# Designs tried in a protein design run: designed miniproteins, single chains, continued (2). Part 47

Each design is a single chain, and the fold is of that chain. pLDDT is the mean over its residues in the fold that is shown.

## One batch from the design tools (miniprotein)

Design m5621
Fold by ESMFold2-Fast:
Structure m5621 (fold): chain A 61 residues (1-61)
Amino acid sequence: GSHMPLSSRGLPAEFDEAVAYIAENYADRLEEAERVLLRLYTQGRLTSGEAVIAELDRALA
């Protein structure tokens, strides 16, 4: 859903699985993981939760 605007309260529900993945796998690096999510979302590059998770692993692993 690249057309959905980022709300001031966080990411759209379609990315809840990626947010949960961050909480489970990057609990010590939440700020870095959130920046990756926001960067992808603002660039319109978030196409699915799987794509977000892959980018998190690529950027942070």
Scores: mean pLDDT 67

Design m5622
Fold by ESMFold2-Fast:
Structure m5622 (fold): chain A 72 residues (1-72)
Amino acid sequence: SALEEEATKAVFEQKEEALAALERALAQIPAAEARMEAAGVSEEEKAKFQAVYEQLKKLLDAVKNNEPIKIE
């Protein structure tokens, strides 16, 4: 399982960089919402986007705190 060992090491080594990249991506959400508003995206689609965003925020916080992930 050398592949699994390499993947685990890579994940741990890059965890901080990956989390920072995810945080930067999530920080772009307000700008993305403004662009969707300007583009006339439906209220239904905006609501779905918000639900996904909230789930990703919860997952990010759980990963940062090494807490059990509760998706529901």
Scores: mean pLDDT 67

Design m5623
Fold by ESMFold2-Fast:
Structure m5623 (fold): chain A 101 residues (1-101)
Amino acid sequence: EAPPSLTPEQAARREAALQLINKAASALEEGDYEKALAYLEEALKAAEGLPSAQASALLMRGIVLAKMGDYEGAIADLERALALDPRMTDAAALLEALRAK
């Protein structure tokens, strides 16, 4: 598989988004959902126009929302993640599980 080449600016924004997603994951592990959501809002801004990075941020926000019991919000984010990256099997699996609730 040959991924599309990113410009240096796009590569920098992707890296920033991934760093914010990692911070959100750490906050989620600590149970700090408010902090996780704040990092994910920044990640989505950094990932504007970068579908793969946007999909990753939406998947993580969907996970946070699901843990908070916001299944409607989680489903919406997971559907958007799959629209941006249809190969995101983790998002598809979580979406199926949430729809079964």
Scores: mean pLDDT 84

Design m5624
Fold by ESMFold2-Fast:
Structure m5624 (fold): chain A 70 residues (1-70)
Amino acid sequence: MTTESTVVALAPPGAVISTETRKFKTREEALEYKRETERRAEERGGRVVAVTLETSDEGVTLTLAIALPA
C-alpha cells in the first residue's frame, strides 16, 4: 500500500473548493482522469489544488481538490 499526497497549488481567497474521490483499477487510469479533470477545471477558470493518490491491492483511489472562481 502506497499513499501519495501532494498540494499542487494554493486556492485563491474566495474560491469554491470541490472535492472528488474516485476509484480506479490502475494508477495509469487514475492519472488519465486527473489530467482530464485538470483540463476541465482550467476551461472553467479554476485549477486542481490538491491530489491524493492511494494505491492498494484492491486498486487505486484518487482524491482531487478543485478550486473554482466564485
Scores: mean pLDDT 76

Design m5625
Fold by ESMFold2-Fast:
Structure m5625 (fold): chain A 78 residues (1-78)
Amino acid sequence: MKIYKITIINEETGETLTFEDKDPEKVAEKLRELASKYRQEGKDDFAEAFEKIAEYVLEGKYDNKEIRDAWKKEVAAR
């Protein structure tokens, strides 16, 4: 049916990540799993940013400028 797609750009490395699923809860779950991986690697800033993006996805803020701005703010928070 409808596909929920989110593309995240890491402004520091230029890497892009794309998550796509018909269920927004599954997209959020994948983002939280990635956040957990980053915490295990000691990258707490990235982990917290992905956790925030997962919350925004569940709130219906998919693939829009608010999510992208939130990602920029989380990265800039150091």
Scores: mean pLDDT 64

Design m5626
Fold by ESMFold2-Fast:
Structure m5626 (fold): chain A 74 residues (1-74)
Amino acid sequence: SGVEEATKKILESLGVTEEDLEKWGPVIMAALTNPTQELVDKLEEFAEEAEKEGREKLAETLRRLVERLRKILS
């Protein structure tokens, strides 16, 4: 679908690999379409992993996404 293709392209622009997309792509898409606390927690795990690997732009983008999703769930 268009959402999946757009999400993949955005993640690739942030330096996300195909392996990352296979692991985290479904979580990101699910969180964007039907956010839950569990999905937000998974996105935090991805942000921490990205930070640990020195992928600062990706980590910051994910943290901003987590913050917005938390406001929706609050």
Scores: mean pLDDT 77

Design m5627
Fold by ESMFold2-Fast:
Structure m5627 (fold): chain A 70 residues (1-70)
Amino acid sequence: MKYTLEIRLPVSEFNAVLDVLAEYSDIIVSIERTAEGVLRVVVDADEKTVEELIKAIKEAAPRAEITRLE
């Protein structure tokens, strides 16, 4: 199933988030930088895998705010 994640983060944590996304590249459909400090990521995976990705991002970038879009 496809999920859209909006990730808001300071510039200092940008590379840490990109490194995590690279590890999950097999489930990533698209990555778009919509504004300075905002990434929109579309993933195609089951809900458990998406939750694991969100946790990995939060552990690597603790100041990142992640919102699941409808």
Scores: mean pLDDT 82

Design m5628
Fold by ESMFold2-Fast:
Structure m5628 (fold): chain A 79 residues (1-79)
Amino acid sequence: DAEERAFLAELQAEAEAYIKKYGDSPELEKRLVIRFAARYISRHEGVDEQTIYNTYSDEEIIERFEELLRELREERARA
């Protein structure tokens, strides 16, 4: 979906711009990754972000996000 690709590119650009503007730190990067991961999972699974935070730990959120990215790569390889 072109809209989904545009949205993901926009989120990546936002994260990079934020780090450049406000500073680069491991803690900030971790928080941004968790936030984007939770939002992506929320959209993919059809549940709200609060449900993700209530269901998964920070580590589980990252793990689930990596699983979804693997599925997306497999779809692209077959296209």
Scores: mean pLDDT 71

Design m5629
Fold by ESMFold2-Fast:
Structure m5629 (fold): chain A 89 residues (1-89)
Amino acid sequence: SKEKKRQEEMDKLSREVARRTREFGQELLERGLMTPEQARQVRSEIAIKSMSAAMKYLSEDKFEEARKAMREVLEKQIKEVEERLERQR
């Protein structure tokens, strides 16, 4: 069913976002740029924004466009956090 295909794609995107945000959070912790609580909050915010971008295309069964939108927003949000931290040095 379309619903099942959307759920499977959503699960795949969610796992990719979780992995990437975990890796980024770990980098921030190792560099001493954030506390564990701050890293958790940032990871959550990035994940929500990235998945939200994908939802528009998932509702239209445009799975390739959903993946692209998720990845573009994910990397943009990561860069914005890095730039914000650089400005606060």
Scores: mean pLDDT 85

Design m5630
Fold by ESMFold2-Fast:
Structure m5630 (fold): chain A 65 residues (1-65)
Amino acid sequence: SMLTIESLLDATAKGLSEALGISYEEALKIVRESYEEVRKKEPNAPTLVLLIKSSSLAYRRAKER
């Protein structure tokens, strides 16, 4: 598939960087950490559900900075 989890996490990080005025590197770190936390808590969840929950968690954590 041309679309990978990595490309979706990168797209989310770019969106957070632009929306919150943080660096791409900082946004990517938050997105990756949020994805791993959600994945560990819900390992059997569908990919879309993991991405939605991860994006929500990442936004909340980035906004609190």
Scores: mean pLDDT 81

Design m5631
Fold by ESMFold2-Fast:
Structure m5631 (fold): chain A 81 residues (1-81)
Amino acid sequence: SETQEQLKAAVDVLMAALRSYLPQAELDALRARLYEAIDAGDLAGLIALVEELSRRARERNAPPRVLEFIDGFGEALRRLA
């Protein structure tokens, strides 16, 4: 669906923003799980994965603008629930 493609595009932007803060293997694994949740329509799982991504980004001292982007995506998903 158009919504699933838009969500995947947002995930790709998040992965690009985090490339300096998380190892590539970890980003690839998270992207795969996010895509799986999107394809399954598992909104609760998608929200949980975005919250995990936010936590990992904070632990790696990602800048406020990146954290704000992740948290904004999570908030938008929660509004869909």
Scores: mean pLDDT 85

Design m5632
Fold by ESMFold2-Fast:
Structure m5632 (fold): chain A 76 residues (1-76)
Amino acid sequence: SASEQRRRQLESDYLLSMALMAMYVDDRESAFRQIDRLAELEDLESLERLRRYAEERGDRETVEYVDRRIEELRRR
């Protein structure tokens, strides 16, 4: 339904924002938790956006972590 799609979109937007903020303050553990929650929602678009942000920052560990989550989702 439209309301369920809207709720899921808002959850994805919230989690993406929290992950970006965690990465900005170098809170890797919090960033990884939000990335895992985005993966549970199967939000490939947000995961790709986080990957680009991590890549721009030179955060290799976060790029590798996101890549593993994306690969797992693509294998479903």
Scores: mean pLDDT 86

Design m5633
Fold by ESMFold2-Fast:
Structure m5633 (fold): chain A 93 residues (1-93)
Amino acid sequence: MDLGMELLLAHLAGYKLDRELVEKFNEAYKKASPEQKARIEKKLAETDVKINKLRDEALKLYRQGKVEEAAKKFKEAYDLSQKTLEDIVKELS
């Protein structure tokens, strides 16, 4: 419990940054052309498949009692999501 709480708190800093990035993404996406939106949706769908695979692997590790390894995989999924949004915002700016 305590160790899990420490790992959760380490990830909260990322959640704050992701929220700001999501707001920037939403504003940029509203201004995007239909062609840009189609490309973005495809990129997001492809990235979502990779994120889900990482989360599934993390859950398997968690069930084996490998809490730290599971946390690393959840962090990888989070970082991939954030980087994808950053790349899209940069392309739309």
Scores: mean pLDDT 70

Design m5634
Fold by ESMFold2-Fast:
Structure m5634 (fold): chain A 100 residues (1-100)
Amino acid sequence: SSEVIKKALEGVDKLVELFREWLKQNPDASDTQVLNEIEALLDLLVKDMKELGLSSEEQIEILKYFTEKLKEVLKELGRESLIPGVNKLTEEKIAEIEAE
């Protein structure tokens, strides 16, 4: 379990850096384009965590960690206004996981 969780957290760190690089390369991306990119990354993370055999509770905790890291990137790159949108996407994804 601890090794699988460690692998998932390493995956989170890689996705955070991919998002940071994408946002730096796309400074003129609209709010909708940024939120769509975040939604795609949330979907990818959940898929990867399911393939790793993580429980719903473990998936939710790692997802919360990931979204806090994404919010820090948004603050660093002047996109803080999108934080409410990230919170909404996170709440919707948590509800989806809990419904399984």
Scores: mean pLDDT 89

Design m5635
Fold by ESMFold2-Fast:
Structure m5635 (fold): chain A 79 residues (1-79)
Amino acid sequence: SNAEKSREIAREIGRQFVDDFDEVKPLADRLAEKHGLSPHERSLVELILASLRRKYPGELTDEEIEQLALEWLERMRKL
């Protein structure tokens, strides 16, 4: 049924978000330790990293992703 298909799509989207976060957690934790990030800033970096992985799958190196996340965080600190 159409309702069953919609539920499966929603579950798949949810799984993709969880997988994205689980993949980036070690990188977010490493950046938080290296740069003395607050728990709030760490959570924001985790969200940014997950979003970058989703938008550019396999297109960005870990170094490029780290650079973009740090640039975003620096901009936030200046606000």
Scores: mean pLDDT 71

Design m5636
Fold by ESMFold2-Fast:
Structure m5636 (fold): chain A 103 residues (1-103)
Amino acid sequence: MEEAKELLVKAAQALYDGNFDEAIELARKALDVINSLPESEETEKLRIAAQALINAAEYAKNGDFEKALISTRIAYDAAKGAGYDEVAEAAKQASNRIEEKLK
């Protein structure tokens, strides 16, 4: 699970930096890792977080920062619910950065 966690943190950091294509690639890589793992509540929450980060980066790339913000909040909730505080924190930082674009 550590590999998926590291990839999700890097995806959220790429999103924060405005590197949307990198964020999408890293989050898709995380999804591939998660999909290779046995099904559990934990892998389901990580799958939701990874998909939400992909959606957030795609929306942000298209200038839809309101939908990007909603998607990063979904990633935060899923990661926090799974107990992945580092992923949740990175998603929260990305959401704060996106919120600055709406001000």
Scores: mean pLDDT 86

Design m5637
Fold by ESMFold2-Fast:
Structure m5637 (fold): chain A 95 residues (1-95)
Amino acid sequence: MLKSTEEEKKLAEEVKEKAREAMEHAEKALEAIEKGDLKEAREHLKKAEEALREAIRLLDEIKNPASEAAFEAAAAVTGAAVMVVTTRKVLEKAE
């Protein structure tokens, strides 16, 4: 139980870090779209999607999805996914 809890916390922190990276790149992509820099926007969106994929992969490794750490990690991934998907649709409309 103790060892599993520490492993879950470490994994949840890695998930949250990747979700944060995805959100930061999605925000930079949106800023680039507003400035008309579609090349910069595509570069940041690609990085955001890569970070989000890693966050989802790590989240799938958490064995107890009902733990507080797993819940916080899942919430972070959900927020990042919404931002990345929204950014992609905004970029598609700008083209």
Scores: mean pLDDT 82

Design m5638
Fold by ESMFold2-Fast:
Structure m5638 (fold): chain A 70 residues (1-70)
Amino acid sequence: SELEKVEKELKEIIEEIKKEYPEDETLHEVIEDAAKKILKAYKNGSLSKEEVEKRIEEMKTVPKKRLEEV
């Protein structure tokens, strides 16, 4: 199903970021929270599939934004 595909993509992005930044527990919480919000919005019809893809791309920029704020 499309929902299962979105769940898998979000899980894969979380795992990739955790692998790259294994000791940044705050970053892990931020990306997990973002993924939960994206999935919830997709389930309730607030986000389209294309919007989900854009949000996933944005998640990959979170580590860079955190480094810029420090």
Scores: mean pLDDT 76

Design m5639
Fold by ESMFold2-Fast:
Structure m5639 (fold): chain A 59 residues (1-59)
Amino acid sequence: SSMAEERTLERSASLTPAVQAARKAYEETLEKLGPDPEGERAAEEAAARAAREVVRELR
């Protein structure tokens, strides 16, 4: 885990949890599925989904 990068994102209070969740979901999905076009679609969908869930909870 990269605390320095996470703390930088924390400066954007409104975006911090949603941005982190979306970015993490996107990267993890691409790592699992690979550079396939199907993987990119899944990664984009996973990122949007993660952001929506975080925004819904806000914590």
Scores: mean pLDDT 69

Design m5640
Fold by ESMFold2-Fast:
Structure m5640 (fold): chain A 95 residues (1-95)
Amino acid sequence: STDVHQARALGARVALEELKEGKSIIEATKRAGEEAKRRGLDPLAAAVAAVQTGSVEKYGVEISGEDARKIAEAILRGDFEKAEKLLEEAIKKGS
């Protein structure tokens, strides 16, 4: 879907911008979801792309789509404690 591709591209761009500003992957992903929602794009697709892009940029680790979705869903719900734990576990598996 073109809309899903646009959301994912937005999520990746927002993640890189926020990381350059010294923000965490969680903060970057939250911003990506919010920005996608403002533009009428899929916030989950943007958040998943932000998690995956941010993990590669910061840690050199590729997170699976399944793990990235779980992390993104926790972030979009505002469950930052669970998101942090899931992110740490995903990075450990990919290292």
Scores: mean pLDDT 90

Design m5641
Fold by ESMFold2-Fast:
Structure m5641 (fold): chain A 103 residues (1-103)
Amino acid sequence: MASGGSGEVSGTIKVEGDKATVTLHMKGEATIDGDTAHLAGRGEATLDNGEKVPVSVGLTIDVKTGKATGFVRVGDYQGKATGEAKIEGNKVEVTLTAELKKL
C-alpha cells in the first residue's frame, strides 16, 4: 500500500473565550519527500469538562531536526501548531502545542 501519510490524534484542549490552547499527541505513518515528512490525521481532544471534540491536524516535519509545524482545527477553533517528532523509518510520533482562535 502507498503510505497515505495518516495518523491518529488525541489530546486536551483548554478554551478561554475566543482562544483555545491545545496539547496533542499524534502517531502515524508519514509520507517522506526528501528531508520533509508529511502527516495528516484526525481524532478527538478532551475539554476540561470531559467532553470530546473532533480534531484535524496537518503537519510538515523536518526529518533532520524532528521539528514539526502545521495546522490544527479543534471544533470551531483553528491555528498554527508546532511540535517535536520522533521518526523511525516512516513511523512518526509527534507532540504538538497550538494556540487556536475561534472561527
Scores: mean pLDDT 80

Design m5642
Fold by ESMFold2-Fast:
Structure m5642 (fold): chain A 91 residues (1-91)
Amino acid sequence: SLEEKIAKILGLSVETVKRIREQIENSEFDEKEFVRLGFSKKKEDILRLFLYMKVYNYFNPKPIVMLLLFDNISLKEFNEIAKLLNLSYTP
């Protein structure tokens, strides 16, 4: 499943991925929180960032650049997750 593939990439449980997806889908968009997530080393926060972009159809490269710059996620992991979530972006 999509959730199993994301869980494997981020080193999370499938249950954690499902819980975070449900939280984001039932939340309101918060731009300040979205920006904060780009500075987080927590894999759950990195997943929240990707799901905010997907659920709210909002792509901001600044948090992604911060994640990559601080080595909180690799370019390979970023590209794999972006492809799985069908995020439209130009690198």
Scores: mean pLDDT 79

Design m5643
Fold by ESMFold2-Fast:
Structure m5643 (fold): chain A 77 residues (1-77)
Amino acid sequence: MSKEELIELAEKHLEAAMAAKDLSEAARQTLVDTAGRELVEAGASPEVARRVAEAIREGVRNGDKEAGIRRIREIIE
């Protein structure tokens, strides 16, 4: 998978996690863990997938989708 496809996949997971902001912390953690797993399956290294999953978690906590997207791009690019 290309870097751009990995970014698009990560952005979709960020949007899904932000849409689920009213869920418990445990449920949100499950969404973040799923994003990391899918990124590895898509060809990201485990380290890159972990860092992107962390960026998704922080974007959700801060409520800042644009900052989350910028961090995802920084990690993958």
Scores: mean pLDDT 79

Design m5644
Fold by ESMFold2-Fast:
Structure m5644 (fold): chain A 81 residues (1-81)
Amino acid sequence: SPLEERIKRLEEFLERLKKAKSLEDLEELAAEAKARGDTATYGVIQYLIDQVRAGKISIEEAVKYLIEYVETRIKLLRERL
């Protein structure tokens, strides 16, 4: 199922995101989201990278926000199964 494959891909991405510790890790994850055609996730990551670079939030806060964002997307997709 295309929906099940999409959920699986987001779950794999979430596990990688939980291991992110640096700005470079976030940039790598943004590039992967863009390569997959996930422009929404790419946009959110890029926004948070810019906020970290501006000194407005920490890397830890950016990662926490991204985890919550991706978990919410997975939950909403599972409700459609």
Scores: mean pLDDT 86

Design m5645
Fold by ESMFold2-Fast:
Structure m5645 (fold): chain A 77 residues (1-77)
Amino acid sequence: NKEKIEELEKEIDELERRVAEAVRRGDWEGAAEELERISELYEELSKLYEEMGDTEKAERYRELSRLARRRAEELRS
């Protein structure tokens, strides 16, 4: 399961780079879509850590998921 966590973390890093590029070119909708995907991946990480009994990391990723979703919503406002 550590391998899946590492894969998800790498995917999030790539998506964060795409968010930065979208913001840089003024593509607010594109940035919001990438942030929604990041939120989904953070939720998946939260569930994986919860299954492993790491409640502290599960709560941390749940909060990061919520923050990413809020950022996406703000960009569309």
Scores: mean pLDDT 88

Design m5646
Fold by ESMFold2-Fast:
Structure m5646 (fold): chain A 78 residues (1-78)
Amino acid sequence: MMAELEEEYRRVAARVAEAYARAAAKDPEATEALIAEYDERLKKVGEEMKAAGASEEEMRRKLLELLRELLAGLEELA
């Protein structure tokens, strides 16, 4: 359900903000590289999903997956 996906997204986003602050304090260069890689991946996935005619729910699920991957990478740096 969309509402549940949005709530989960907000929870993960809050964790990403905390992890980012810690990672940036320890290794700003690696943190910036991770963010740049994440941004490129978001753009590519967004274009692919639009081309495939993905639903809003499918797109939100994929964005949540990408955000979780970013969180994992940031927590490894922190």
Scores: mean pLDDT 82

Design m5647
Fold by ESMFold2-Fast:
Structure m5647 (fold): chain A 68 residues (1-68)
Amino acid sequence: MPSFEELEREFLERLAAASAAADVAAARQTVDDYLATMERLGVPEELRAGARRAADVYLAHTEAVAAA
């Protein structure tokens, strides 16, 4: 089972790749999968809220790149 740190690192790498490709659908799916995994692992709501805020920043950036 990957550690939380490994999951976060893989998530950020995948999200960055989707953002670089301007692939909003891939970015959103990456966010949804990550948050679902955190919920299944019983990660506290405060930490999940932080992850959602960070993910929203990347999603907004990906959407802006795709629109340009």
Scores: mean pLDDT 76

Design m5648
Fold by ESMFold2-Fast:
Structure m5648 (fold): chain A 65 residues (1-65)
Amino acid sequence: VSEEKAKRAAEALASADAAGARAAVLMAYQDGGPESARKVAEAVLAHPEATEEARRGVLEGLAQA
């Protein structure tokens, strides 16, 4: 996943629930492996408007990947 795609995902996931954020990280892992999952997760965690639910889901996704 490119940095641009990761940023776009973070914008969409900023207000997502934990399940949605988790699924997005797992999909990124499927498409591009651990590097893609990590980039999406880092972009969400760095996003200033990301909710605690979105951040939690992203971390759960990384743990499952």
Scores: mean pLDDT 78

Design m5649
Fold by ESMFold2-Fast:
Structure m5649 (fold): chain A 72 residues (1-72)
Amino acid sequence: DKEKKARAFEGALGLVLPTVKEIMEYFGLSEKEAQAVLDFKMGKITSNRELAERLGLPQATVSRIIRKLSTP
């Protein structure tokens, strides 16, 4: 379910200094998806396209969520 995964991604981005295990347990993301969220938060992934590919979400969905969280 892409909506459930998008919600999980949004929630995981809101965590302060989470671990891969915490993201997996709290949001039901895979290890690969949780690692992608952490890499993005640490600035290791800067492309919304790469992040979308790792999460298996549409690029438009990822861009919308990032914009929502980054804009006051």
Scores: mean pLDDT 77

Design m5650
Fold by ESMFold2-Fast:
Structure m5650 (fold): chain A 72 residues (1-72)
Amino acid sequence: VVNRFLSNPSEENRLLAVELGKHYEKLGQLEEAEKVYEAILKVDPSDKETLEEYLKVSTKLALNDIKAYLER
């Protein structure tokens, strides 16, 4: 799906790629979701919906690293 969007960027393929990213989030695969959103943003950096999802995922990953570091 992501490869399809990167080869032929279109609104339809973009929406499908965003849906894939959201599914990875639901499965708890945050790193995979981040990669999907990053690929979309490389093609369309003005995509507010994808940017918002990307920031959410990146923030959760960073927070997990901080929690591990603090050992609380």
Scores: mean pLDDT 74

Design m5651
Fold by ESMFold2-Fast:
Structure m5651 (fold): chain A 81 residues (1-81)
Amino acid sequence: SQEELWRRIGIREGILDEDGYVSKEKALELVRQRAEDLGLTDEQIEEAMKYVEELAEKNGGKLSLEDLQKVGRYIRELARK
């Protein structure tokens, strides 16, 4: 599945820990890079970063792969406007 492929890539690249989570710091780095690649404004990047922080707060400072997928969707929607 596409989800399994993304998990394998995340583990290989050292993005996911052994429990399948990403630290808040690493998630913020990845989200900023993706938003910049898509040409988001500084204000839109700030909104995406805030969403990462909100998800991390709910999960004890970590994000799941599913949480990262939610952020990726949000970034793509911002880029369409």
Scores: mean pLDDT 76

Design m5652
Fold by ESMFold2-Fast:
Structure m5652 (fold): chain A 69 residues (1-69)
Amino acid sequence: MEEEAKRIYNEGIELAEKFKKEAEQRGDQTGVLLAESLINYLKKVYETGTPDEVKEALERLKKAIEIAK
């Protein structure tokens, strides 16, 4: 259970960090701020939430990145 939550968390962080780097390359300050907010949100959910809440946070993060593209 804990290993699965950590795997999902790591996947989300990797996706948000990639989005941040791409936004930085474009000079998209809004995209950089969004990525940082998503990283901080996912960290908070991972520290305080259940594995199911971490999974929900990852799905929300994926949707936010897709909309921002």
Scores: mean pLDDT 81

Design m5653
Fold by ESMFold2-Fast:
Structure m5653 (fold): chain A 73 residues (1-73)
Amino acid sequence: MDEILEKVDEHLAKAEAAAKAGDAEAAVEHLEKAAELTKEYIREHFPKEEAEKLIKELEKHVEALKKAVKEAI
């Protein structure tokens, strides 16, 4: 398995655990770390044009998730 994807999964799991514990700050921090690792994976595995498009969509979704976490907790 790709090591970057393993670290993404770890941060997503930590974000979920933090959200369940009511720790919005920790949940957002781990979501941001997962997003940065996902951007690295995209840049490594996709052509430049496709990578830029995917990263922009990812950033949009991450911003929406951060807002939802802050409003829910």
Scores: mean pLDDT 81

Design m5654
Fold by ESMFold2-Fast:
Structure m5654 (fold): chain A 79 residues (1-79)
Amino acid sequence: VDERILAHHELTGTKFAERAEKAGDTESAKLARQMADAARAGDVDGASRLHDELRALASKDPKSAQLYHDSHREAVAEL
């Protein structure tokens, strides 16, 4: 259901943006915030596209991948 997809993208984006910002990864933090903003606006397609971009960016190095996995796990646990 769209509501759960939006909630998942908003939570994942918000948590990852906070972690990435603290780690000094401004590019990933910006993209994650854009994903959360799209989800809050109800843009399912936009949030999903931004989520795919964030996953691709996070996969480029082990530290970013770990931050993504931790954020995703927290978001799933709250849903």
Scores: mean pLDDT 79

Design m5655
Fold by ESMFold2-Fast:
Structure m5655 (fold): chain A 87 residues (1-87)
Amino acid sequence: MDVVTNMTNNGDNYGKDNTDITMNTGDYMTMYGNYTIMGDTDPNNHDDYMGMATMYNDMNINYGNIGGGNIDTYNDIMTTGDNIMHN
């Protein structure tokens, strides 16, 4: 609850990629935290999904909750891009 409340307050970071959708995702993830959350909210926008996945990695809280099931797929490409094009 505290985590979700904090993330919801971070609408700037969270909703940067997908407006308000992340608020719903954040609340949902707390329920079943690893499976359907991100895929259910963004099943079509791969580009946006990656953007959110990257943000989740920055927040780290949602990244751990959403689980490596879906994130792992993009994690190897974009989210893990810590050494690819960041620094």
Scores: mean pLDDT 37

Design m5656
Fold by ESMFold2-Fast:
Structure m5656 (fold): chain A 73 residues (1-73)
Amino acid sequence: MEKKYEEIKKEAKTVLGLSDEEIKEIEKWLKERGLLTPSNLIAAAIGRVLRRIGDEIEEELKKKQELKKLQEL
């Protein structure tokens, strides 16, 4: 179990580009909920990457909205 877990953790870092800190936060979140399994780790890692991309898109949209608002003032 631990060897397979470490392999998945390494792939999350390498394939998904997650930092050690981000993986640690995901592990903590899952552990607090009793959901810390290899499959849940990879699912949470993917979900975090997708949310980060979504948040970055929303932040860029907010910046464009704010710039447009300032140009109207």
Scores: mean pLDDT 73

